# Ledger of designs, part 99: designed miniproteins, single chains, continued (4)

Each design is a single chain, and the fold is of that chain. pLDDT is the mean over its residues in the fold that is shown.

## One batch from the design tools (miniprotein)

Design m15654
Fold by ESMFold2-Fast:
Order: C-alpha cells, then structure tokens, then sequence
Structure m15654 (fold): chain A 96 residues (1-96)
C-alpha cells in the first residue's frame, strides 16, 4: 500500500506540473484539466490514509486543488496554474 501510494503521488505531481504548464500556455482543455485534478485528489487521499503524507500536508494540497478547479471553472487559467504548481511542490517535498 505505501509503495503504491508513493507511486501515485509521484504521478500526481508530474501530472499537475504538466497541467500547470498547459494552463499557463492557454492550451489546456478545461474538462480534461478537471479530470486530472480529481485523479490527483484521489491519490492524495489514498496517500494520507497510507501514512505516506501528513494529514496537514494532504489538507493543504486538497485545498489548493479545489482552488485550482474553481479557477479553471472561472476561466482564470493563470491562477489555476499557480495553485497546481504549489500543490505539486508540496507533493514533491513530501516524497523526499
């Protein structure tokens, strides 16, 4: 379970980093972007349950992902990209 959760977090961080670049460039599809965010939220919740990431870090990442989703819905892709970059940074830090 821990190894699966760690792999999920690495994949989530990479996906969020790529999505942030595409949003900043104006090339992201909003529906696909929301799907990536939902998948990352599931990976973060699994990692918290597995004890791979602290509850505090999980809560902070989930809030950033929720804010990114709202920004995408509002068409504010630059703000969404910043939230996703911060979320990915926190996930990377948790994996060191």
Amino acid sequence: MEELARRGLRSAAEALEELARELAAGRADPISAQAVILAAMADVELAAEAGVISEETARRVLELLRRAGRAIAAGDFEEAARHLEEAARLLRRALE
Scores: mean pLDDT 87

Design m15656
Fold by ESMFold2-Fast:
Structure m15656 (fold): chain A 85 residues (1-85)
Amino acid sequence: LEARIEEAKKLIEKDPKNARAWFALGVSLLELGKYEEAIEYFEKALELDPDSEYAKDAYLNLAKAYEKLGKFEKAEEYKKKAEEL
């Protein structure tokens, strides 16, 4: 997990437009229970590449993070976005 976070950070440092690296960092933070930080990085990944092959997973992970924070309306919104992809 730590190695995956460091790898993603190095990729972002080299290329801040590497949407996949932002997504990978978000996933790792979600696994660590850092839900607010995970949300920021998933939103950054989707901003950089909204039509990526991981877009559905990013929306599902956003829904999970918002649900963990008790923001159920936001969680439902992102689940619906994932289902429409």
Scores: mean pLDDT 81

Design m15657
Fold by ESMFold2-Fast:
Structure m15657 (fold): chain A 80 residues (1-80)
Amino acid sequence: DSDLQQAQQNYQLYQQHLQQARQAVQQGNTEQAQQHLGLAFQHGSLAVQYLKKVDPEKAQQLRDQMSQDLNDIGAGIEAA
């Protein structure tokens, strides 16, 4: 399933950029944190779009996870 493969690839990139954003926040690097947060949002949104075609319930779970993760990192950027 190519849609599932695209969802998995974009989810991996989402996780990678989330980790980079969290590390940047921890280092006080607000610019890098914002850049990686933006890339995480982009790849996460693509993962949701592809996953919704295959498994709408898991797509909703991913949207909820993204909302929490991105808000937590965003708060960290504001606090830095």
Scores: mean pLDDT 87

Design m15658
Fold by ESMFold2-Fast:
Structure m15658 (fold): chain A 94 residues (1-94)
Amino acid sequence: MEEEERRKRLLVEELESMLIMMGTVLGYGEVGRLAAEVLRRLAPELTEEELEELAKRYIEILKEGAEEGLPEEELKRRVEELDREVRAEIEARR
């Protein structure tokens, strides 16, 4: 239904904003933007629940980076690895 499509679009926009904000606050602005961009690209293939879980995993990457003092390049690699894992799961459903 159109209402479900609209709700999913608003959720994606909210999750993107949250990832960008968290990245900026934690000093990983580029990582937050990368995570938001990847989430947006995967959104058509994922359910609302899967999108929320994926966003949560990106936030965990950002928090772990801040806690451990990891370089931004390491966090970008972790985001790219998670993107590959999620894409493989999507392909496995086909």
Scores: mean pLDDT 83

Design m15659
Fold by ESMFold2-Fast:
Structure m15659 (fold): chain A 73 residues (1-73)
Amino acid sequence: MIPEETLLRAARLLLEDPTLSIAELAERLGVSQSTASRILRELRRRAREAGLESLVDLLTHPEAFDPRLRDVA
């Protein structure tokens, strides 16, 4: 499971740089790209549950956050 400490670090990085890619998140957090992708999903879910609009900009760039979609094809 993803630690909350890692989730918090990812949230801070994304709030500072909304265009930050999954690959850069993975490198900065010291995790795999798959783990970074899961972190982004957890952040979206928590933001939605909390009713936070501060993460709307993050949710506006889903394509930049899911490079795996381009690798699957």
Scores: mean pLDDT 64

Design m15660
Fold by ESMFold2-Fast:
Order: C-alpha cells, then structure tokens, then sequence
Structure m15660 (fold): chain A 66 residues (1-66)
C-alpha cells in the first residue's frame, strides 16, 4: 500500500519544510499538505504549492470554508 503522510504548516516556508521532511526523512511515498490559514491567501498558497510541487494540498480553516 502507498504510504501517505498528512502534514501541515501555517506559512509557505513551514508547510514546504514539513512536506519535504515527510518525503525525504520519514520515507513517505506521498504527502497531503494542510495549510492552516484562511481566506483567499490560503487558497492561492494551496494552488501555488500544488502546481509547483505536485503534492496534494488542502487548506484547514476554522472560520472560512473552502
């Protein structure tokens, strides 16, 4: 079975770092990255990260639905 890691971060730098660590250091086959932010900035960051990295990226927000 494919080994998938679910990781997150509140900034682009923290999100990228967590995902890279899971792939390279923890031996995950794939990553689902959760960005802990809200609003248009969170959606745009998630889209940018998906396009640039090929990872599965979602946004987690307690105030604004996606």
Amino acid sequence: AKKVAVVGGNTEENARSAAEKALKELGADDVILLVGASGEEALELARKLREETGWEVGVVSGKEPL
Scores: mean pLDDT 67

Design m15661
Fold by ESMFold2-Fast:
Structure m15661 (fold): chain A 71 residues (1-71)
Amino acid sequence: ISEEERERIFALAERTAEAQGITLSEEERAELRRLLEEAESLEEALNLTASLLEDLGVPQEAIEALVAELL
């Protein structure tokens, strides 16, 4: 996975959470960056991002919209 793809996923995840009234903390941002750095494929990066957003209370519909925008 490219650094450009990681940046796009990170930015879109932040925007998706913000649209739901959820502001990512500094610790949550660090965790997302760590997950994206460890991801070896776009699919893995999206799955890890989706799991983090689910844990934060982002609705399934918003997560599905994010995945669709990046694919």
Scores: mean pLDDT 84

Design m15662
Fold by ESMFold2-Fast:
Structure m15662 (fold): chain A 69 residues (1-69)
Amino acid sequence: DNVENAGLVAALHALRAGLPREEALKIYDFVLNNPDATEQEIKDFLISHGLSEEEAEAAARAVVKVKSL
């Protein structure tokens, strides 16, 4: 499932950025519960949960790319 794979990509970016597992799971759940979320909405969510603007931009771009597969 492309949405599930996109959620996993978002969670992995969060873990690489140093966020705890609990926050990575919240990010995973956000992507699964918002399958039509735009790149900007995903980026804004990631920034609000502790990613830098640069990290959130890279993660959101990757998530949208995986969802389009």
Scores: mean pLDDT 85

Design m15663
Fold by ESMFold2-Fast:
Structure m15663 (fold): chain A 100 residues (1-100)
Amino acid sequence: LVEQILATLETVAAILEELLAQGQYTTAVQVARMLLDGLKHLLETRGSELPEEARELLEELARRLQEIFDQLDAGKISEREAAERALELVREAIRGLREL
């Protein structure tokens, strides 16, 4: 399961990098929101199958992504800023999971 999650995060990071390079911030935000929804579903349905350290890391990623989107929806940050922050959080999660 952790290996499948890692592969998914790496794919999402690559997609976000490409979209940001092309200035497609709205689409990048949409991809990151889909990742958050997927993470929430995974944690609710299969969280008990994860090692505790991996679960805590993914719960933190989901919390931080939610905070970014709450700020975006409140008009406090731009779509570009939200997308750039989301990519950085995904990269941090990839690094953390690889160390497990």
Scores: mean pLDDT 88

Design m15664
Fold by ESMFold2-Fast:
Structure m15664 (fold): chain A 70 residues (1-70)
Amino acid sequence: SMEELLKKAKELIEKAIEEIKAGADPDEVMEKLQKELDEILKKASDEEKKKLAELYGEGIEKIDEVLLEQ
């Protein structure tokens, strides 16, 4: 379902933020996140892709804020 797919994407983004805060290499974390989100996008409908793109944009802004605060 769309709800399950969006929940999975949110969990991946939150995990990436936590890993970066824990001192992981941001480039490696972001590459892994992009790969995992691409796999979700392959299974998504057009409506789900639109919502995923918005969620991803919000996630990137949060990651950028975390990197600036370190």
Scores: mean pLDDT 80

Design m15665
Fold by ESMFold2-Fast:
Structure m15665 (fold): chain A 71 residues (1-71)
Amino acid sequence: DEEIKKLEEILKKNPESIGAYIELAFIYYEKGDLEKAIEYLEKARDIALKAGLTALAEYLDRLIAEVKAQL
């Protein structure tokens, strides 16, 4: 909970923080909230694509597919 609040504050200051979205995704995944984990991974992927970070976006797409397979 405190970690989530810290990450949300980071995103208020920098809404394009890919790392903060990835960390939120992993926290929600560990909590069993797969839908939220997917949402945050998708946000991180979209920002990575806009930034030209193709390798990171491909990695995030693979994670999204793996989490979706658990639904």
Scores: mean pLDDT 86

Design m15666
Fold by ESMFold2-Fast:
Order: structure tokens, then sequence, then C-alpha cells
Structure m15666 (fold): chain A 89 residues (1-89)
């Protein structure tokens, strides 16, 4: 469902924005969230999974452009790499 993909992308945007806005979120907690997101995405049908991965990659690129914290950037760059690998598979 295109509407499901849009809702999931909105939720992911909110989560990624929280990493920038909330310094209490640790790199370990961020990585655990990324693991949960990717695990959920892996259960979706191929077309929805591909659209969601592409959308998440665009959101990560947008937030990386806005981020100034090196730790936040490093964690987001790790997530970007994982998203690219998932898309290539």
Amino acid sequence: SPELVERLLADVRGLLQSLVDDPAITPEQARALFDAILAHVSTLPEEERRRLLEGMLAIVDEILAQSTDPEVKAVLEEFRARLREALAA
C-alpha cells in the first residue's frame, strides 16, 4: 500500500529527527532502532520494501545535510550504508 509506505516514512523521519534533537539518545540506542527498522522492512513485500528503503535513504541524506554533531553523522552514515546494501540485495 502506498499509504502504508508514506506512514512508515513519516515515522522514520520523526525517529531520525529525534536523534538530532535529543542528545540523550545514545549511538547504541540509535543502532538498536536501526536494527528494528531494517528487521521490520525485511518482512514487507518486495515492492513496498524497495520504496521504503529508497524513501528512508532520501530522509537520511536530508538529515545528514542538516546535522552538525559528528556522532550523529557517523550513526546516520552507518544507517545510509546499510540501506544501500539492502537496496542492492
Scores: mean pLDDT 83

Design m15667
Fold by ESMFold2-Fast:
Structure m15667 (fold): chain A 120 residues (1-120)
Amino acid sequence: MGKGYLEKRRKEIVDLLKQAGVKNPEEAADEILRRAEEILKKNNKTEYLGFAVDLIVEALKLALGLVDSKTASPAPGFAILYIGQNTAAEIVRAAAEVVRKAGNPELADKLEQIADGLAG
């Protein structure tokens, strides 16, 4: 997985946060990615950063109503398989906290609901 893939995914996160009306979407995207990397490091799963980023993108799309649960990408399933259900939920909750601090509590609440579903 090359530098270009992470840059493309960061841009997707930024664009989704802009669509949601988040203040400083570039800073929020960078903080979400930093928190995801810290969570993976704590759980000795840094090699799965790509799956964590895919999970964040799909969680944001679902929270914004851009996809429904019946047509959702398999990316969350792969993230759960490689990083585990609890770690996946923790990453989405961290994204919710960043979005809440960036001034979008409604998007944060939807992300927390997605994280709760991942945790079982």
Scores: mean pLDDT 80

Design m15668
Fold by ESMFold2-Fast:
Structure m15668 (fold): chain A 69 residues (1-69)
Amino acid sequence: MDELLAELERELRERAEELGSEEALRKVDQIVASARQLLSQLPDRAHPAAVAFARREALEALEEIARQQ
């Protein structure tokens, strides 16, 4: 559980740092926090799918921020 989310956080932070945007870093923190809350409400078998969903949402948000910069 924590390992999947930690790997996602690392990937998303690297992408946000490449954008050079504090807004992107803040957005990553928000999405990761929401994912942690969601995982606490789901059975273990649903965690990979929930992490994959959070990754998609984060990448779409980062792409939108990149377009605004």
Scores: mean pLDDT 79

Design m15669
Fold by ESMFold2-Fast:
Structure m15669 (fold): chain A 61 residues (1-61)
Amino acid sequence: MRLERAFRELARLLQERAPGPVSVEELVEQLKEEAKRLQKELGLSDEEITRLIEEIIRRAE
């Protein structure tokens, strides 16, 4: 359940922060920084955070 909230927050944050031309690589880098902050806040494992990043990238593409 917490993972779904983290996913929504990350996806929303990135969509809002990246108006205009941004590469997938740049998006992933921004995601990783935000994901580490969420990992600390929510106590997620490295595996869980990696899955969140992958899912967001697939949706944003």
Scores: mean pLDDT 65

Design m15670
Fold by ESMFold2-Fast:
Structure m15670 (fold): chain A 102 residues (1-102)
Amino acid sequence: LEELERRREELLAELRRLISTLPPEVRERVEALLRAYLAGVEGVRQALLDGLAGVTVESALASLDALEEAVLEELRRLGVPDEILELVRRLAEVEKELLRLL
């Protein structure tokens, strides 16, 4: 758990660093998309922890996959560098690993 949380923090720090190099007009939109993705992940995690009807580990993982696909599609549309897309994919893998520990 602690190692996965550390990896998550490292990925978020690197994402913030790369986002800071983006043009101002794109940066704000990318930051909003990342914030929405992280809020969505937390919502899925909370639904699973609360034992909401119909929420299984499998359905929660499927929801995380959908959130990953949605954020990556919007980031690609904004023309962000591949390095940012790769870090988001790596972050999504860590979020799924953390979810499996619940």
Scores: mean pLDDT 86

Design m15671
Fold by ESMFold2-Fast:
Structure m15671 (fold): chain A 110 residues (1-110)
Amino acid sequence: AAVDEVIRDVREAEAFALALFSGDTELQEVIRKVAEEIIKELRKQTFESLDEAYDALEDIVMKYAREVAGLSDEDIERIRKLLEEARENPDLRVFYLAQVIMIIARNILK
């Protein structure tokens, strides 16, 4: 299903981010928490298309970044651009989504 494709991309992004910070257990735990919360919100919905599922991913990530992680307007704009790049460039999608998760996780640890 469309939601399973998006969840797979989020899980691969989580794994990539965790591999980059293998020595930082506190950051790894926050990375896992961010990915889990995004996936939980995605699982609450049914999508008719992959495009609709990616629209929902963007809404979930942006809401979490603003309301839970408390990111600045500058960091929010950076995440928005990374999500656009992930959508436009499927071959690099995991890389862009990993950057989004890392930005959110690092902000939570400030």
Scores: mean pLDDT 85

Design m15672
Fold by ESMFold2-Fast:
Structure m15672 (fold): chain A 88 residues (1-88)
Amino acid sequence: LDEEIKPNEELKKILEQVGITRETLTIKEVIEAIKKLAEMLRLLDPADPSIANLSGTPLGKILGVDKIDFNDIEGIKELILKVSTVVK
């Protein structure tokens, strides 16, 4: 979660919607940004706010998934790593 990553251009545009314009950020920061965006777009499940429905959204298309469970940290990490480059 403390790994620094560089988002691809598509993910970078999504992060800009929550005010993130930096070239690199940690995986933890990306997860929090995605969660904030899901809250802003009202994508969170009212019965379980740990789940976001991304079906038909630009974020869902970029990550290649219809849903995110924010309690599945390893699953989210794998999705982020597919759309970013790890900075060492």
Scores: mean pLDDT 80

Design m15673
Fold by ESMFold2-Fast:
Structure m15673 (fold): chain A 94 residues (1-94)
Amino acid sequence: MTTADVVADVIAARVGPEAGEIVKAILERRGLNDPSTEENIERAFDAVEEAVENGEFRREAERRGLSQERIDELYAKLKRLVDGWRQARQAAES
């Protein structure tokens, strides 16, 4: 199982299946096709956070024909998940 597969499955379960598919596409485009390791999961985390912050996630959702209402819902859920991941990483570094 690749890093993209593992992270996409978590996002699909917690945010929604369309968000999982979008994130998988973004991570695969960034070369995160390697086996799932702790280091690769952290790299995927950073890539998802960047894609949320720079509008890449929203643009990919629009390209896939999702409604603005659905995009806003998925974005809000994904941003909460990303914020939670960031907070957990900061706590581990403290």
Scores: mean pLDDT 80

Design m15674
Fold by ESMFold2-Fast:
Structure m15674 (fold): chain A 75 residues (1-75)
Amino acid sequence: AVDIATASDEELEAAGLSGGTKFVRKAIARAFDVNRDGKIDEATVAAVKAFQKANGLKDDGVIDDATIDAVLAGK
């Protein structure tokens, strides 16, 4: 699991967070941290997929620009 507070850009990309700035990626990872443990884990990926499916996006668990736009729009 990747620690959200200390994660580098490379670690965030490896975890499926490729869009936006490092700050935005960390904010989104925290929003999907359903266990509130500060880590990107299997539960986080499952939450991302559920969000993508609910918003009509590709449910691949990868946080791309389309997923970021949907999160920032509050949908």
Scores: mean pLDDT 72

Design m15675
Fold by ESMFold2-Fast:
Structure m15675 (fold): chain A 65 residues (1-65)
Amino acid sequence: EVRERIVEATVNLLKAIDPATLAALSEEQRLELAKKVVRGVAKSYGIELTDEEIEEIAREALARL
């Protein structure tokens, strides 16, 4: 489950960010941050994702926080 591993890694990285920093972001800014984390995780696994897949995974990771 490559997708699930990317989601889990993204959730763990987002949890490592200071909660006050995340709370200060708008929903759109939080999504953009999550998308950047997803891109970094996918790159570390050697996986290429479309922008649509990155957004889907980012939204799923934020929903798991």
Scores: mean pLDDT 82

Design m15676
Fold by ESMFold2-Fast:
Structure m15676 (fold): chain A 75 residues (1-75)
Amino acid sequence: SAAARERRQKLLRRAQAIVTKLTIKLGDPSLSEEQKQRLQEQIDTIRKLLKENSPLEKLEQAIREAEELLKEVEG
C-alpha cells in the first residue's frame, strides 16, 4: 500500500539521519573509548539491518536505541 511505502521511506530517511549524527559525534575528542565503541556498534547494527532488508520493526527499534544512545552521550 501507499501508506506502507511511505512508512518505509520515512524509516530509511530516519536511519540515514541518525547514522550521520552518530558518525559526526564519533569525531568528538571528549568521548571515552567506551562511548565511541557504543556509537560505532549502533552504526554497524543499523547498517547491517539496512543491508539485510530486515523487518521494519527491527530497524525502527535499532533507530530508537541509537537516538537514546545519542541523547545519553550528549548529556
Scores: mean pLDDT 87

Design m15677
Fold by ESMFold2-Fast:
Structure m15677 (fold): chain A 76 residues (1-76)
Amino acid sequence: DEAKKYEEKGEEAEKAGNYLEAGKYYEKAGDKYYEEGDYATAARMYSKAYRNYRLAGNEEAAERALKNQEIAEGKA
């Protein structure tokens, strides 16, 4: 599953302290879970992307991830 592979890459990047990379992978995982109709898991991935983008200091990407989390939560 491509979504699961992006989630795993996000976890690896986060453990390494590569927060910007982690945010990007969690965002990609969220997008894939959303396309699959797994809105609850997509929302969780976007939440992780938001947190990691905040840790990286990328407020614009964090805002995008938060908005996508809210959209996914509304469909869950």
Scores: mean pLDDT 90

Design m15678
Fold by ESMFold2-Fast:
Structure m15678 (fold): chain A 71 residues (1-71)
Amino acid sequence: SMEEMIAFLSKYSVGEIYTAVRTTPGLTLSPEAEALLRRLFAEGLPIEELLDYLRQHPEELRKVYEALLSG
């Protein structure tokens, strides 16, 4: 479920998620999702802002979730 994916992601830092997305072969986020993740990482902002975004974009949530599972 979406709630289970969000709960799973909440255990990770923005830096860990950014690394997983960057190093997963063939993974492409939307330009909006990519820009948000890069900004949060660069500015050292908390993961909660990313989780809120991903709740509103289930397709992006699934991509990030699958990237972390394959690391």
Scores: mean pLDDT 84

Design m15679
Fold by ESMFold2-Fast:
Structure m15679 (fold): chain A 97 residues (1-97)
Amino acid sequence: KKEEAIKNLKKAIEHASEAVRLLLERGDVEGAIEHLQKAIEYAEKAKELSENPDLVEKAIDYLREAQEAARRGDFDRAVELANQAIKYLKEALEKLK
């Protein structure tokens, strides 16, 4: 349970971070949206396994807003929102230790 939650949180952080990299370094909007979607999927799985879902839920909301910002071509906002999601995912991970 705990180990699986940690694994899914780490995967969510990895994909969200890759989305930020793709937006900043390559302008690869399609790739970034795909990685944000993967981050959401892993975060949803982590939420189901979590005894405290609040931080993961906040992260999921930020990831969804980041996808919409990216789709609108607001890449600076998409990066800011994705970084907020990463912050909350890392906080959730710390609580699992």
Scores: mean pLDDT 87

Design m15680
Fold by ESMFold2-Fast:
Structure m15680 (fold): chain A 72 residues (1-72)
Amino acid sequence: SKAEEYVEKGREHFKKGDYEKASEYYFKASKEYEKEGDPVRSEQYLAVGYFLAGDYEKMQESLEKAGLLEAE
């Protein structure tokens, strides 16, 4: 899927130490998982993107949403 392609690109940039580009691709993966009907994976990759961007408040919010979506 397109989401999996963005996850792979994020991993490639992470391995190179390019955390800004890795974060960008994880945000793109999150958006594509949302479009593919996977809201839990969308929020999980959004959290990874925020972690790499240093936004710990938004990371926590996304992790909480991932847990709540599984309860529905």
Scores: mean pLDDT 81

Design m15681
Fold by ESMFold2-Fast:
Structure m15681 (fold): chain A 98 residues (1-98)
Amino acid sequence: MTKIELNGLKVKPLDENSLEVSWSTKISGGEGHEIEYKIIAEDLETGEKIEKIVKGPDTSAILEGLKPGKEYKITVIATDQQTGEQNESEPKIVKMPE
């Protein structure tokens, strides 16, 4: 069984509409497997989600289309493309600049 561990989730607003998300991964038993990352930003007021997919080896993404002054819950889901195993990061809450 492949174990994917998501660590060091960092979230930084770049401006009032964009957000840089970065993370680190550790993979046990799945060395050389293709890992796909889905970044999800959930608006805490509406429940609306913005999603972006990044393929390994990339471990960062810029999300755009966020709304000024809103709070978002940011999570990253890693999926092993060979096994289908998934792991989800601890969520981070970020407030966008106004």
Scores: mean pLDDT 81

Design m15682
Fold by ESMFold2-Fast:
Structure m15682 (fold): chain A 79 residues (1-79)
Amino acid sequence: SLEALRAQIEQELLEFYVKMGEDLAKARKEGASNEEIAKLSVQHRNELIKWMEEQAEAARAAGADELAEELRKKLELMK
């Protein structure tokens, strides 16, 4: 269902944020510079954007136009 798909996307989105936080914390503990931390953050953000774009296209292909538009609006806020 659309509701179940939306819930799955929200859960995976949370997993992206958790992974980003863990990777940034690990890099800081290992002595990464502020510049290296910033680059790692940008890499995680770009991966999240790419994944979200793929989810929006998949939603459109499945005929879930409302969900696809909602995801596109979230993408615009991330750019």
Scores: mean pLDDT 84

Design m15683
Fold by ESMFold2-Fast:
Structure m15683 (fold): chain A 91 residues (1-91)
Amino acid sequence: SHLAEAEEYEAKGKEAEAKGDYEKAGEYYEKAAEHYEKAAKPGDAELYYKAAEMYEKAAEAYRKAGDLEKALEYEIKAGIMYIKGAVEKVM
């Protein structure tokens, strides 16, 4: 269910971004990232990388919306997800 929810929020984020609604795009990408992270299990590097990608998209959307504090927060979360994915890939 978390994977399906992540994909749905990713699609909503892309739609909001296409409309220039960057605050909503950030919120949807944030939710997508959280669901990809929750779907990730030991050995699931790909889902951690998907969570990282969604946190990066959230950070970019928040930056375009002028919310620089959230942009920084989600850039940091993206970095953490990349590290988690890399650890899972080499184990």
Scores: mean pLDDT 87

Design m15684
Fold by ESMFold2-Fast:
Structure m15684 (fold): chain A 60 residues (1-60)
Amino acid sequence: MKEEAEKLIREGNVLKQQGKFEEAVKKYEEALEILKKDPSADKSSIDGVEKEIKELKEKI
């Protein structure tokens, strides 16, 4: 659900700020799966999360 995806994104952002990139990626990937199943999800939000995952995976 959208609220669950938003919570996971916030948790991922906190982990990213703490330098826990692998854990942040896991939270963003969980959020991305929820957003992809939500037909009301904004394409920009999905693309933003995918970009964050890609950039963080390069740092792991």
Scores: mean pLDDT 80

Design m15685
Fold by ESMFold2-Fast:
Structure m15685 (fold): chain A 105 residues (1-105)
Amino acid sequence: HMEELKKQEVEKKLKELEEAYNRIIDDWARTVRALARELGLSPEEADRLAQEFREAMKNKDLEKVREITDRLAARVPDPALREMLRSIPEVFEAIYEEIEKLKKE
């Protein structure tokens, strides 16, 4: 009975983390789209870039995430925003590692 309760608590926390993780992906994809538009990309190109970013995040393609964030960071004149963009892959990896730890029984 105590192991079933622990399993239910872990399952609930895992669902909450997966929901939070999906919201973070959606928020970052919107930020990528907005930045691409500010940097002079067409609406169609900005939507495509945001979609590629979202798919890379969901597929855990860290190399593709770095490629997109580095490309955007290179075009951003604000040093703080550039460093934030460059940190996204590391923050993503940390969140993903926490979710995977909770999936281990």
Scores: mean pLDDT 76

Design m15686
Fold by ESMFold2-Fast:
Structure m15686 (fold): chain A 68 residues (1-68)
Amino acid sequence: AMPLDEELREAIEEAKELVKEALEKGVPIKELIEEAKRRGIPEGALQRALKELLPPEYLEEARELALE
């Protein structure tokens, strides 16, 4: 497995906090993705956080929004 850089690990934790807050507040997935970009969260860190915290149905929506 590819080792995670410490900075990437911290970015994943920041992304998890953002995802948790967005889910609690009912923020649309599109707005969550835009906020992550605004905060400079790497796409890989956000994808990892979404995979761990979202049900499969929401992961598909997030993937579709990231493509377009």
Scores: mean pLDDT 71

